Designed miniproteins, single chains, continued (3). Designs and how they scored, part 8

Each design is a single chain, and the fold is of that chain. pLDDT is the mean over its residues in the fold that is shown.

## One batch from the design tools (miniprotein)

Design m8245
Fold by ESMFold2-Fast:
Order: C-alpha cells, then sequence, then structure tokens
Structure m8245 (fold): chain A 62 residues (1-62)
C-alpha cells in the first residue's frame, strides 16, 4: 500500500540521517586522505537523502 511505502521510505531516511551524522563526526576528526574520503562519503549521503526526500514528497502528494 501507499502507507507502507511511505513508512518504509521514512525508516530508510531516518537510517540515512543517522549515517550522515556519523559522517559529519568523521569529517570533523579526519585529516589528509581520510578527510577527503569522508567528504566524498558525506556528499554521497546528502545526495541520497535529497533523492529520498523528493520520492517521499511525490508519494505524499499522490
Amino acid sequence: SMEEKIKKLEEELKTLESHLQRARDALANGTGAVRLVAEHDYRQLEERIKTLKEELEKLKSK
């Protein structure tokens, strides 16, 4: 159902936001090559979260 899809996406979003917080912590403490990798991972998580929020809005608008 639509409600089940929304709930699944909201749960996934919560998990990704938790990962993003950990990536922020890694960025704050990372140096050199470790920091560059953490910056890349942070950007990847931001993009995924943005896409998921857009998908969730589409489902809620339907």
Scores: mean pLDDT 81

Design m8246
Fold by ESMFold2-Fast:
Structure m8246 (fold): chain A 61 residues (1-61)
Amino acid sequence: MEEELEKARQEILDAAKKAGVPDEVAESIANVMLRAVEEGRVTLEQAVEAGKKAAEDLSAM
């Protein structure tokens, strides 16, 4: 579980960096999404997709 969470975090951070989002904002997105997974509210896949979309939406503004 922990290894998969770290991989998911890295995927969100990589997507945010590619979208031009600042590191501080990218880490905030990753932390929010991974917390939702830890609380059982979403799956790892859903968290990664939501995090990527949030990064893309922020980059487009």
Scores: mean pLDDT 78

Design m8247
Fold by ESMFold2-Fast:
Structure m8247 (fold): chain A 71 residues (1-71)
Amino acid sequence: MSADAAAALSAARDEGELNGGKVDTTRLAERLRAAGYDRAAEEVLRIGRERGSDVIPAAELQAELLRRLGE
């Protein structure tokens, strides 16, 4: 697993815990960019655009991030 994938999964879990199991993709992407994980941030934003929603269930976002960045 890439460092970007590990960082994205950890951050998505944390944001989900704070927000009742949901993640704001814009906020998560800002957090990842601030930490230097630009690739992870871009992928989070792409997932949000493809889903047509800036708020995604944490479990679904984690599964997508693992599939896209974990390969």
Scores: mean pLDDT 82

Design m8248
Fold by ESMFold2-Fast:
Structure m8248 (fold): chain A 72 residues (1-72)
Amino acid sequence: ASGRGRADGSYTGTTPEAARSAGGAAVWASQPGLSGRAAAQMGAKEAAEGLGLPVEKATGTADASGASVRVG
């Protein structure tokens, strides 16, 4: 679900909302049949949409230790 304009100021890095969005990217990375890069990209887009941030500026990474997302 998309949440436009929600708490941009709280998404500066280490907020619970940002951590939850990174968890979403990790879920995509763990899906069977998806490459790690493709899963990270899908997770980053979902996280950006959930945060109400520009999807075009979203960067997602995912590895065995976890996932992260940054925008801007």
Scores: mean pLDDT 47

Design m8249
Fold by ESMFold2-Fast:
Structure m8249 (fold): chain A 69 residues (1-69)
Amino acid sequence: DKKEEVRKLFKELNEKYPKTEGMASELAPVGVKAQVLEVLEEAREYMKENQMASDILDGAIVVIKQQLK
């Protein structure tokens, strides 16, 4: 299910990249972060019926938005 896959993806991203803001800024351009943000926002709309999934996605969206400035 997409709900389970989105949660798993978000957890994996947090585990693999818990503190990569500096390194990601040097290796990955702002455009890549913008694409990830768009995907997360679409996933959030799909998951709107599940409050837990929406909360998790909201957290990820906030972090990425802060990195995009």
Scores: mean pLDDT 62

Design m8250
Fold by ESMFold2-Fast:
Structure m8250 (fold): chain A 73 residues (1-73)
Amino acid sequence: MEEFGRFVAKKASEALKAGRDYAEITVDELAKETGLPKEEVERFVDYLIENGIAEKTEEEGKYKLFVNPKPKK
């Protein structure tokens, strides 16, 4: 869990410094950086999407990660 959090924070910080409100991430990139199975990474990404932190793109396995997400509840 913490490994995902740090990676997400790093990507969000990089996007902010570049003047963007989102960063692009992939399941393959997350799996490689965290050392976790793709299935576990996909479940984590689903969690981010459900909480309005990330969004699917047209490319399978590729997502937008929002810098300042607000809870949907």
Scores: mean pLDDT 73

Design m8251
Fold by ESMFold2-Fast:
Structure m8251 (fold): chain A 74 residues (1-74)
Amino acid sequence: KEKKKEEAEKKVEEYIKKAEVDPDGSLKKARDVAFESGSPEIAKKVARAAEELAKAGKAKSAGTLAEQARGLAE
């Protein structure tokens, strides 16, 4: 339902912000929330955040997490 999607999006935004301090742990939690939501839009947000962190070399698993989130978005 609509309320669950809004809650999931807010949680993903929070974990993406926390990724500034704990990139790998926060991105994994954001991915899990996106998977539970089943929303392609939320999954795309996680994929973009993970890709940016991977390009910056800040998160070792970010590339894998981006691929997993992108797969859910499709």
Scores: mean pLDDT 73

Design m8252
Fold by ESMFold2-Fast:
Structure m8252 (fold): chain A 79 residues (1-79)
Amino acid sequence: MSPEEIEALAREGAERAKEMVRKLVEAVSPEEAEALVEETLAANEAALPLLPPVEAEAVRRALEEVRAFARRVIAEKRE
């Protein structure tokens, strides 16, 4: 798999994850959404050392983007 393919897959994964976060925040309490998001992100972060460096970097950036998005959307729901 090329670095470009890895980045494309990571971007697609991030966009799907953001859409799922948005639906989750609408469906459950802000506290429940926060717990589920953090559990999912923690599981993915735990797998990063097992990935080759290029894949790990792309996934890490995607996870950071999803976490930032989730924090914003959850904070908005609490208001």
Scores: mean pLDDT 81

Design m8253
Fold by ESMFold2-Fast:
Structure m8253 (fold): chain A 94 residues (1-94)
Amino acid sequence: MEELRERLAEILARAARNDEERLDALVARAQAELDAVEARGARPTLLDLHMAVLPYEAEASGEPSEEIRERARRAVDALLERVAPHSKPEQLTL
């Protein structure tokens, strides 16, 4: 889970190009993709979140600042809670 969080946060931070407003827009778009899955009668999965964020890797340019990286991590935490708030894939022993 931690490695996944770091990877998604880094993609968002790099795609944001050190711009907080751009980061907020990317996060809002990822949330909209999850909303679309729920509207379809399906439950958002880790794969759905990955697919929502992966296209932003193509927009990644420059080096993320520490502040943008930390903001991206917090945003990813919120997205992960939406994806599986208590439906753990049981990859971690309880």
Scores: mean pLDDT 74

Design m8254
Fold by ESMFold2-Fast:
Structure m8254 (fold): chain A 100 residues (1-100)
Amino acid sequence: SMKEEFLKLVEEAYKLIDEAEKKLPKDHPNYEKFLKELRKAEGALTQAVLLVEQDAPRERIERALRQALKHLERAKELAPEEVHPLIDKAIEIVEKMLEL
């Protein structure tokens, strides 16, 4: 089902966000701000999951997914280049969720 595909993509996005968090050294100047943006992206994805489970209108689900994209882009701006591929993959997965 579209719901099962959506939940699978969310799981993949969470794994990439977790890997991005672990890849940035905790002593990096941007670490706390980067972590905050990743947690906001995770929160937006969790909101999208709740909306899908409630059979909410597509526009509400898309709004939550767009919030996740906004926070992933902000995290990318704070991250060194070596972390970018993980964030870019997470962005691609959220964009796939928007097409469901």
Scores: mean pLDDT 89

Design m8255
Fold by ESMFold2-Fast:
Structure m8255 (fold): chain A 83 residues (1-83)
Amino acid sequence: MEEKIRKKARELLEKTSGAGLTVEEISEEISRELGVPLSKVRPIVTQVMAKYLREEFHLSQREIGIALGISPATVSKRLRKAE
């Protein structure tokens, strides 16, 4: 299930080039489409968005934290999570 959430989040980000979509909007769309609770979707979407911002825009953990409204420590934790 987590991999399906990651794949869908990447597809939405790539299709929009990250423009105009928040973690909440992407999480709500995936939650509706896959029938998974928002509480399970949000952390995975945050991880995918953090990776996307790092890889495509070369943002630091601090800048990603500001963009996503989370602490740099949370960004680091999300980026290090395997599987």
Scores: mean pLDDT 73

Design m8256
Fold by ESMFold2-Fast:
Structure m8256 (fold): chain A 81 residues (1-81)
Amino acid sequence: FKEKMLALIEANKDASKAALLQALADLVEEMLAANPELDRDAVYGLLAATAARVGEAKTAEELVAVLREFVAGLEEELAKS
């Protein structure tokens, strides 16, 4: 999962924020389908918060920081399952 997120960040360095958000949404749906024990409300809450912060990010460094925090939040939810 971490490797997949790092690849997504690398592939989307020059992509629009809309394309990045769609890729994140697709990844979340794939993860929820593979892990039905996950708290869906918590995961969707993390995605919504991340989408808002992605929209507010002004630099590539800010964007990477937001995405790393999203990955950490998802890993915490997986650890609870």
Scores: mean pLDDT 74

Design m8257
Fold by ESMFold2-Fast:
Structure m8257 (fold): chain A 100 residues (1-100)
Amino acid sequence: AKKKIEEIKKELEELLKNIDSLSKEEILKRLEEILEKLKELGELLKNGDPELQEKVQLIIDIVKTTIDYLKKEKDEKEAKEVTKAALQKIIELLEELLEL
């Protein structure tokens, strides 16, 4: 699982770094791709440590909420700022998973 967590973290860090140069539609596409990878990670950990499962589910829920928010938000600048905050939180949670 560690390699998959590291891959997802790198993709989120690249998204955060480039977010101001991306359209809302491109950000949504990347988040949906990351969500699929997180779901695969959740399945991989399904019979493992309950604390790891709870943290992965929390990350999935944050990504889903961010996607739903982005689909409804008409102000692209506000959408990007909220998404940056969500991405930072997700990266922190993934770092915690790597330390377990």
Scores: mean pLDDT 84

Design m8258
Fold by ESMFold2-Fast:
Structure m8258 (fold): chain A 91 residues (1-91)
Amino acid sequence: KVEEILDIIVEAAENIAPYLKSEEDKEIVSEAFQKIAELVKNAEKMSVEELVEEIKKIGEETLSKLKDEKAKEALKKEMKKIIEKTKELLS
């Protein structure tokens, strides 16, 4: 079940990649997804509510760092998908 969420994170990175025009934006998004993946791998150590809140926090911080509006929209869509699947699979 954790593996399924990790697969969704990989898919999210692939879906956002076409909208990341700069190396800076690629680094920002890569770092964010790495942090989310580490949180998900440690899901047994926290509640689903705490995990979802931390994922939302990372998403919001990442959105504030991105400069491209299309990249922001793509990230919002993929973050919502990650959050929804985290709730479904770990609740």
Scores: mean pLDDT 82

Design m8259
Fold by ESMFold2-Fast:
Structure m8259 (fold): chain A 102 residues (1-102)
Amino acid sequence: MLSVTLSGPSSVAEGGTLTLTATVSGGSEDADYIEVTLTLKDKNGKVKAKQSATLPGAPSATVTFTFNNVKASDTGTYVASARAYKDGKLVGSARDSLEVTV
């Protein structure tokens, strides 16, 4: 079963650097690719796509997302979504979330 874990600090100072790590497990080399998308639901309830990475099919993978010069508007719930595809079809998905205060 595909799984993703999002790790990082619960708070960061304004102007600082926020680093979040998505760890994907339970994948397969038989998948064509795995897309990891990071979104933010900010304090005003807006959902923003932050970054994405496309990885080859593998049992496990790690993606690091780095944001420099963070603002108070970057406060909210960060969601990592991992989606595995084979022959153009979704074959696995997982999500994890982390709340960060700036």
Scores: mean pLDDT 82

Design m8260
Fold by ESMFold2-Fast:
Structure m8260 (fold): chain A 98 residues (1-98)
Amino acid sequence: MFKATASAEAEGVKFEMSVEYDEETKKLKMSAVVNDEAAGLENKVVEAELTLTDEEIEKIKEEMRKENTAWARVMLALIEGDTEKAKEIMEEELKKKL
């Protein structure tokens, strides 16, 4: 199981994101907790979970290599077991969006 967690805070907005991939069950789980006083969001949780087949994992790896977006790089790093790289990309992207 590979898991990366990143948090960022700026301008009264707080984000905590977690991405988890379990290579044995083929499950990808994403969660975010958002606090944004201006938008009236307090401890709002967004979660998504999906199960990937071996064929879908290989297609995702190929597409993510071509896409070269920050989130594509996070997904690719996590699926390949590089949790440190995934965390670094997530933290940098969250800081840019806040």
Scores: mean pLDDT 69

Design m8261
Fold by ESMFold2-Fast:
Structure m8261 (fold): chain A 76 residues (1-76)
Amino acid sequence: MDEELRKLFEKLVELGRKYASEEEIEEAKAKIRKSQDLPEEEVEELAYAGLGAEYLVPEALAEARARGEEVGPPAE
């Protein structure tokens, strides 16, 4: 069970690192620091995972389409 969640979390972090801008990651980290007292490394990883979740379907598909790939319709 935790293994499935860990795999999902790792995929989200990877997507966040791939698609998130430096500005987006800084904003996400600031929000996490405000609500969670975590070490910088954990804040960074959670920020990328959160951004990755938002980019998982709509933004990842939009980015692939922008690069000329056939990935199906965007979220909306």
Scores: mean pLDDT 67

Design m8262
Fold by ESMFold2-Fast:
Structure m8262 (fold): chain A 64 residues (1-64)
Amino acid sequence: MTYEELKPLLHLPRDRMAASLEGLADQSKNPEASELLRKAADLVRQGASREEVGELLKKASEAS
């Protein structure tokens, strides 16, 4: 999973972004990547900036 594959999710509405990240976490076979994707979804639901979410997506892609 690359950051370029995850980057388009940052342009989705917040509710859709969080749901998509949770779905990707459930499908991930890497526990570290799955945890980072779930953390990103939680931050989206808490109103975090797209920049903060983007940094977690970068880490998730590097872990995958």
Scores: mean pLDDT 79

Design m8263
Fold by ESMFold2-Fast:
Structure m8263 (fold): chain A 60 residues (1-60)
Amino acid sequence: EEIEKEFKKYDKNGDGYITKAELEGTVFYPFFDAIDTDGDGKIDFEEFKRFYELLKKAEQ
């Protein structure tokens, strides 16, 4: 729900992937390499969702 809205906010091209450039100036930018578990230079929805859930869980 909330995770999908966040993903779409950064997926400016609507291609289903977030690039490092699209995260520039956001709180996620320094964590790009930790989110990109496949090392392909792009974050898909599952990689973003996993990291976002871990981040929210750590704050609670």
Scores: mean pLDDT 73

Design m8264
Fold by ESMFold2-Fast:
Structure m8264 (fold): chain A 81 residues (1-81)
Amino acid sequence: GGITEDEEGNAVIRYGDEETPMRDLAGLLRAAVMLAIAQRDPSTITLEDVREMLANGVSEADLERVLRRNGALDVLAELKA
């Protein structure tokens, strides 16, 4: 993945087969930072934060791994319900 240009010359970020416009990058970066914080301090993780991270493009697999590793099983159970 990385930053590239679309057909119109606008900057986009690409990962796999998907392209995200640079305007949406702020949301994706915020979600990534929140995920990194959650990895260090599980007490910062709430169900609302997890939903926000998913809405901003953090993978469900990465969220499940972090929640399971940090013992936030209640949040994981609610996410899967």
Scores: mean pLDDT 59

Design m8265
Fold by ESMFold2-Fast:
Parts: sequence; structure tokens; C-alpha cells
Structure m8265 (fold): chain A 69 residues (1-69)
Amino acid sequence: PSEAAIERAAANVKKEAAFLGKTLTDAQARDLAVRAFTGGPLPNSEVLREVAEKLREIGDEFQEELLKS
């Protein structure tokens, strides 16, 4: 994914985390966005793992949109 796509996903990560009652730093949100796009391992934090799982669902939708382009 492009850097712009990662930044957009990171913003969505922070938004989704807020709905779950979690606050993420920009660095944490960006890391989770990259993991969602690349299928990397889940983070060790339970809070970040929960957010990462939700982001994988969003990431799958983004992949479907890209494939339909």
C-alpha cells in the first residue's frame, strides 16, 4: 500500500479504537494499519490486538475495493 493509504488507514484505526474506548498514538495506529495491510503478526498488547482484529476486517474490505479497481 502507498504511504497515503497507510495514513488514511491509521486515521481509521484511531477512529475505530475510540469507538472501542481506546486511545492510540499516531505511531501505534500507523503500525496497526501496516499490520492490517501486510498480514503481519498481532501486537502483544491485548488492547492493540483487539483493535488490530477489527482493522483486519476493514483491511479485507479495502483489498476488495483495490481488486475491483
Scores: mean pLDDT 65

Design m8266
Fold by ESMFold2-Fast:
Structure m8266 (fold): chain A 56 residues (1-56)
Amino acid sequence: DLDLGRRYRDLGLQYDRQGDHQSGARYFQRSSDLFRRAGDDGSARLSDLMSRRLLQ
């Protein structure tokens, strides 16, 4: 789950750089869920924050 969380975070960043904020937010949210499941609450919180920021 940590490895998948990191990969989805990287995908979120990639889509954000491309200007696709909807896809970026979706991948950051998936990253957050994976980090939370793995017990990495800090990384989960950061990915959730990034997801919400892209949708504002």
Scores: mean pLDDT 85

Design m8267
Fold by ESMFold2-Fast:
Structure m8267 (fold): chain A 79 residues (1-79)
Amino acid sequence: MEEIFELMREAYLALINGDIQKFADYARKAVKLAQEAGLLKEDEVKKLLAEIDETVKYLQESDQEEIQKAAREVLEKLA
């Protein structure tokens, strides 16, 4: 459980640094770790991975300053 939260913190840190690809990589690792822990069914894993891919596309078209602000707000709540 703690490892999933650590991966999510790393994902949002990557967004603060402007690295959308690292965000996606950490988010996918968190989903896979949750699957290995038995927290997610196969259908839920497929849905979350597809949502990550769609989020990456949306973030690439979004304003970087807005992304960084939102990521900082999420990271502060996770701290």
Scores: mean pLDDT 78

Design m8268
Fold by ESMFold2-Fast:
Structure m8268 (fold): chain A 66 residues (1-66)
Amino acid sequence: MLSEEQKEEILEKIRELKENLSAAEALQKLIELVSTLSDEEIEQLLNDPRLSEDEKTAIKVARSLL
């Protein structure tokens, strides 16, 4: 399971990807990130109230492409 520190790092990475990369590049990097996580860890992120709906949607899209 993800620690609070690990969740915070993932949130920061998602936000940096959205700010600094094109949508296609951000999606590719997010797929790479999601591929390092278990299904349980992904569900833990999707249930975190700090994630916006856009961030949750991006994670779901990345997971669907695995």
Scores: mean pLDDT 77

Design m8269
Fold by ESMFold2-Fast:
Structure m8269 (fold): chain A 89 residues (1-89)
Amino acid sequence: PPSEPFWAAEVFLEADTDGSGSVSREAFLAAAEAMIDRLIAEGAISEADREALLARLEADFDRMDKDGDGVVTRAELEAYMKEVMAEAA
């Protein structure tokens, strides 16, 4: 299954439907719920995992939202991905 940093990137891409490179907290969480619904339907995770995964994705959004305006840009996502990749090394 996708790792935590990969899931945040996947959710961002799902939420950025107009290709603007900017995603609101509401759009990100809606895309996160849709991704979780698909993973449960595919049998990759269980319904019991929903709350924990959603909480992790909310934390990922807050971590990416460096300026605290409730919007994440593609640049902030890339910076976050580099940070979590560095932490894993």
Scores: mean pLDDT 75

Design m8270
Fold by ESMFold2-Fast:
Structure m8270 (fold): chain A 65 residues (1-65)
Amino acid sequence: DAALEAKIAALKAQLESIGAKVTVEKKGDKVTVTISSDDPSTLAAGAILGVGAVIEGIVDEVRVE
């Protein structure tokens, strides 16, 4: 789905713009986003964005490191 892939790309760009390192993994129909940063405030903001994406059905899982 091109629209879903565009939303995933927008999420990644938004997370990277706040200083987070982002890894997107696709395994079958499951999409996992891993967010990492040395800054706790960036991790907190990233976690909020990631959880929102799960609730909206854009990604299936979010991990924070």
Scores: mean pLDDT 80

Design m8271
Fold by ESMFold2-Fast:
Structure m8271 (fold): chain A 55 residues (1-55)
Amino acid sequence: MEYKTVTLTGELKDLKKKALEIIKELTEKGWAPVSIEEKQLSETTYELTVTFKKE
């Protein structure tokens, strides 16, 4: 099994949309999302970390 982590930073609405697109693309390549972690960095900026596994 392989693991891959993708970290995105920005406004929450935009981050969630980008994360969904990345999830779709990686799922098509055989990666499955296993966790999504959200961290607030400031009033308007968030960090979103998505962890994937393969097989």
Scores: mean pLDDT 81

Design m8272
Fold by ESMFold2-Fast:
Structure m8272 (fold): chain A 72 residues (1-72)
Amino acid sequence: GPTESFPENLTPEQATRVYLESKGAQFLGVSGAVTANGKTTRIGMGKLANGTYLLADVDVTNRQITSYAEVA
């Protein structure tokens, strides 16, 4: 999906919640942080009304979120 910036002053978890809820998903949480090559990322997880799960790449370093998969 399209990449969106974190809203101002929100934590990664708060920004991920807002992002996933804006896509119609119930916020389930975020993974622990992984740092590689100076970039820190997390995986955001939400549940859609159709019963599938929306997964998001949460770029903590650049303060950006992108949905990348919808899984059964």
Scores: mean pLDDT 89

Design m8273
Fold by ESMFold2-Fast:
Structure m8273 (fold): chain A 71 residues (1-71)
Amino acid sequence: MEEVERLAEQMVASALAIAKARGAVLSEEEVEEIRRLARLAAQAYLAGDMELAQEYVDRILEIVKRAIERA
């Protein structure tokens, strides 16, 4: 439980840092979706489901990439 929360927050922090470094502005809805996907990715990763974890990470990166392209 605590491991999932820690890993998810690290993923969120990384995604937000990348967006900020590239001058991208994330909406509240986009940040909330990133937090949701990060939790799912962390759960999949800790369960050993690397393929599912990567799918969620790819969705996070797509949100960040769209925000960067919009900036």
Scores: mean pLDDT 84

Design m8274
Fold by ESMFold2-Fast:
Structure m8274 (fold): chain A 70 residues (1-70)
Amino acid sequence: SQAKKDGEGFRKFLNLPESEQRRVSQQLVDLLRQRYAEVEATPFSSREEKQKAIAQAIGRVIREIGDILS
């Protein structure tokens, strides 16, 4: 399941050496900032639509990190 994959990625992250955790954390922060900026620059018809787009962007970044750690 998607939730299981997301959880396994996070557990793998927590088991990385501190230097690798810092690298991955910086990558995650940079990706989240970029994706949030893209959403903020996009015109939406409603706040609900914008919130959905933000949640989707966060989900994509989490999956990307999970894939890197698999």
Scores: mean pLDDT 74

Design m8275
Fold by ESMFold2-Fast:
Structure m8275 (fold): chain A 63 residues (1-63)
Amino acid sequence: MSPLEGGKGALAAGKEGVATGDAGLGAAQIYGWREVIEKGTGEAKELGEQGLKLGQEGLAKGL
């Protein structure tokens, strides 16, 4: 169903956003660039979390 397919897409995009944010912060901790990268990765994490929530809601409603 299109709603389930949309929800899966949103979940995948959200997971990638969170993973990218986590990877960026991890790299910043290792290389000491945390304060520079946090600006971008914090925003990416927030967008990724919103995508995950929307995807979960889409899947639940699609059921």
Scores: mean pLDDT 64

Design m8276
Fold by ESMFold2-Fast:
Structure m8276 (fold): chain A 95 residues (1-95)
Amino acid sequence: MVSEEEILAGVLLIVAGVLKAIRKTYSPEVAEALERGVEALVRLADALEAGDREAAAEEVRRVEELAKELEKLGDTESARLLLLAARRARELLAA
């Protein structure tokens, strides 16, 4: 049986994979921001699977910062996905 942390980690890795696949269609500046977002999602997934709540909280903050950067660059859809991931992780960490 899979924990809620493991399920969320799996979803985060799928989202990271999708964002990584589409980044080549963007400008270099947006692609660089997306790469940092992908790395933050992978680190968040790793922290959740490890049960490291402090590390997970830090990566949530990093995901939120990168979402704001993507929104400023005009990638509002990727920004929204990152914010949804951060919100779900915060809800799980608050439980």
Scores: mean pLDDT 79

Design m8277
Fold by ESMFold2-Fast:
Structure m8277 (fold): chain A 79 residues (1-79)
Amino acid sequence: DIEALKEEALERIERAAKEAVAAAYGRGDLSMAQQIMELASEGVKRVEEAAKKGDKEAVEKAAEETIRQLERMLAEARA
C-alpha cells in the first residue's frame, strides 16, 4: 500500500528534521534551522510526488536521501 509507505516516509522525515532543528536551535544557529526545515520540506514534496505517481521505489529513495541529508545537518550542528 503506497499510502502507508508514504505516511511512514513522512513520519521518518519529520522525526529526523525535528532532531536536527532542535540541535541547530541548541547552538543558536537559526540560519541552519531554516536550512534544515527547507531541506525537509523539499523531501516531503518529493515523497508526495512519487506517491502520487504510484512509484514505491521513488518514495523510498526520496525518503532515504532526505533523511541522510538531515543526518548530515544534525552532525554539523553537533560539531
Scores: mean pLDDT 87

Design m8278
Fold by ESMFold2-Fast:
Structure m8278 (fold): chain A 83 residues (1-83)
Amino acid sequence: KEGEKYLKKAKEALEKEDYYTAIKYAEEAIKAGNYEGGYELLLKVVEAMGKKMVEEGIVTKEQADKIVKEEKEVLRQTLERLK
């Protein structure tokens, strides 16, 4: 159904490094009731963005790891709250 379509689009966008589109479709999947799939995709986007920031020299690997862990913690806590 709609949630599954949004997850597919979000995953395709993530694979193309289109993080904005990946976030947009992951949020649409969550709104459609696919909470676990949508949040799992958001976690993957956060991890991919962190790696990209290091690759482009914007932050160090240590800084990116800290930011990614903090964002993943927030997303995991939000998912637990929705259960």
Scores: mean pLDDT 77

Design m8279
Fold by ESMFold2-Fast:
Structure m8279 (fold): chain A 98 residues (1-98)
Amino acid sequence: AVTPEQRALAKQLLKQAEATKDEDVKRMLEIIAAAVYEQDEEVAGVLSLFGSELSLDIAKGEIREEKVRKFLERVPRSVVDRLEARHRETIAALRAEA
């Protein structure tokens, strides 16, 4: 079951996604929000390999856009596109609750 803390964190990350003017950062923040909500192990694995600082920001509920951009420089676009497709329904559900 999703904890109230995980739900609150996912909604906070989604609000950051809506506030950013960087479309690539927005997409990644929406994927992270959905992954936090679903406890997705694949996204956790990608973050552990390419973004230890980004993982710390996620735990705090405030992600620095510069850290997302640095992470995206290391992760193939095809991986990001696949993760977005997998989490599309959860992203839509989180947006509907916001």
Scores: mean pLDDT 75

Design m8280
Fold by ESMFold2-Fast:
Formats: C-alpha cells, structure tokens, sequence
Structure m8280 (fold): chain A 94 residues (1-94)
C-alpha cells in the first residue's frame, strides 16, 4: 500500500507524462519514463508507456485504449495504484 506522499508523487508523475504525450514531447516522455522506472514497478511503467503512446499517436481512440489499459492494470497492479491511474487517465480525457 502506498503512503499518501507516494500517491501524490505518482499522480504528479502520471499527469506530467500524459501532458507531455498530449503535447507530443517525446523527449520529456522518455525522461519521465526513465524516472518512473527507477522507483515504480515494471508493470506500471509499461502500462503508463502504453497509455502515453495512445494519447500521442491515437488521441481519438484514447478513451477505448484507456479501458483496455485499466482492465490489464486491475489484473497486474495494486488497487490503490489502479485508482490513481484511472483518475489521471479520466482527467487527461476531460
């Protein structure tokens, strides 16, 4: 279970990653993914990369891609991490 400080840090990293993806800033996306890989699980980093790639390459299908990503996340990640990922993905689409 993540601490409240770890949850806020994760929310911030995911928001920055998806904002960079929306801006098509590949260099910033790569820097953020490298930073995430130092402290977060490989499964979370992989799903975050797939979500960011969807936002950058397929923005019109991002909502459908997010549903598939969240389905995989629910099977592989802790519940508190899935909740944060879902919140940030929904905010990105709004």
Amino acid sequence: MLSEEEKEKLRKLLKELFAAAKAKDVEKMQELLKEMAKTLSSELVELAFIAAASIRLRPEEAAEDFEEILKLAKETLPEDVVEILEEVLKETLA
Scores: mean pLDDT 83

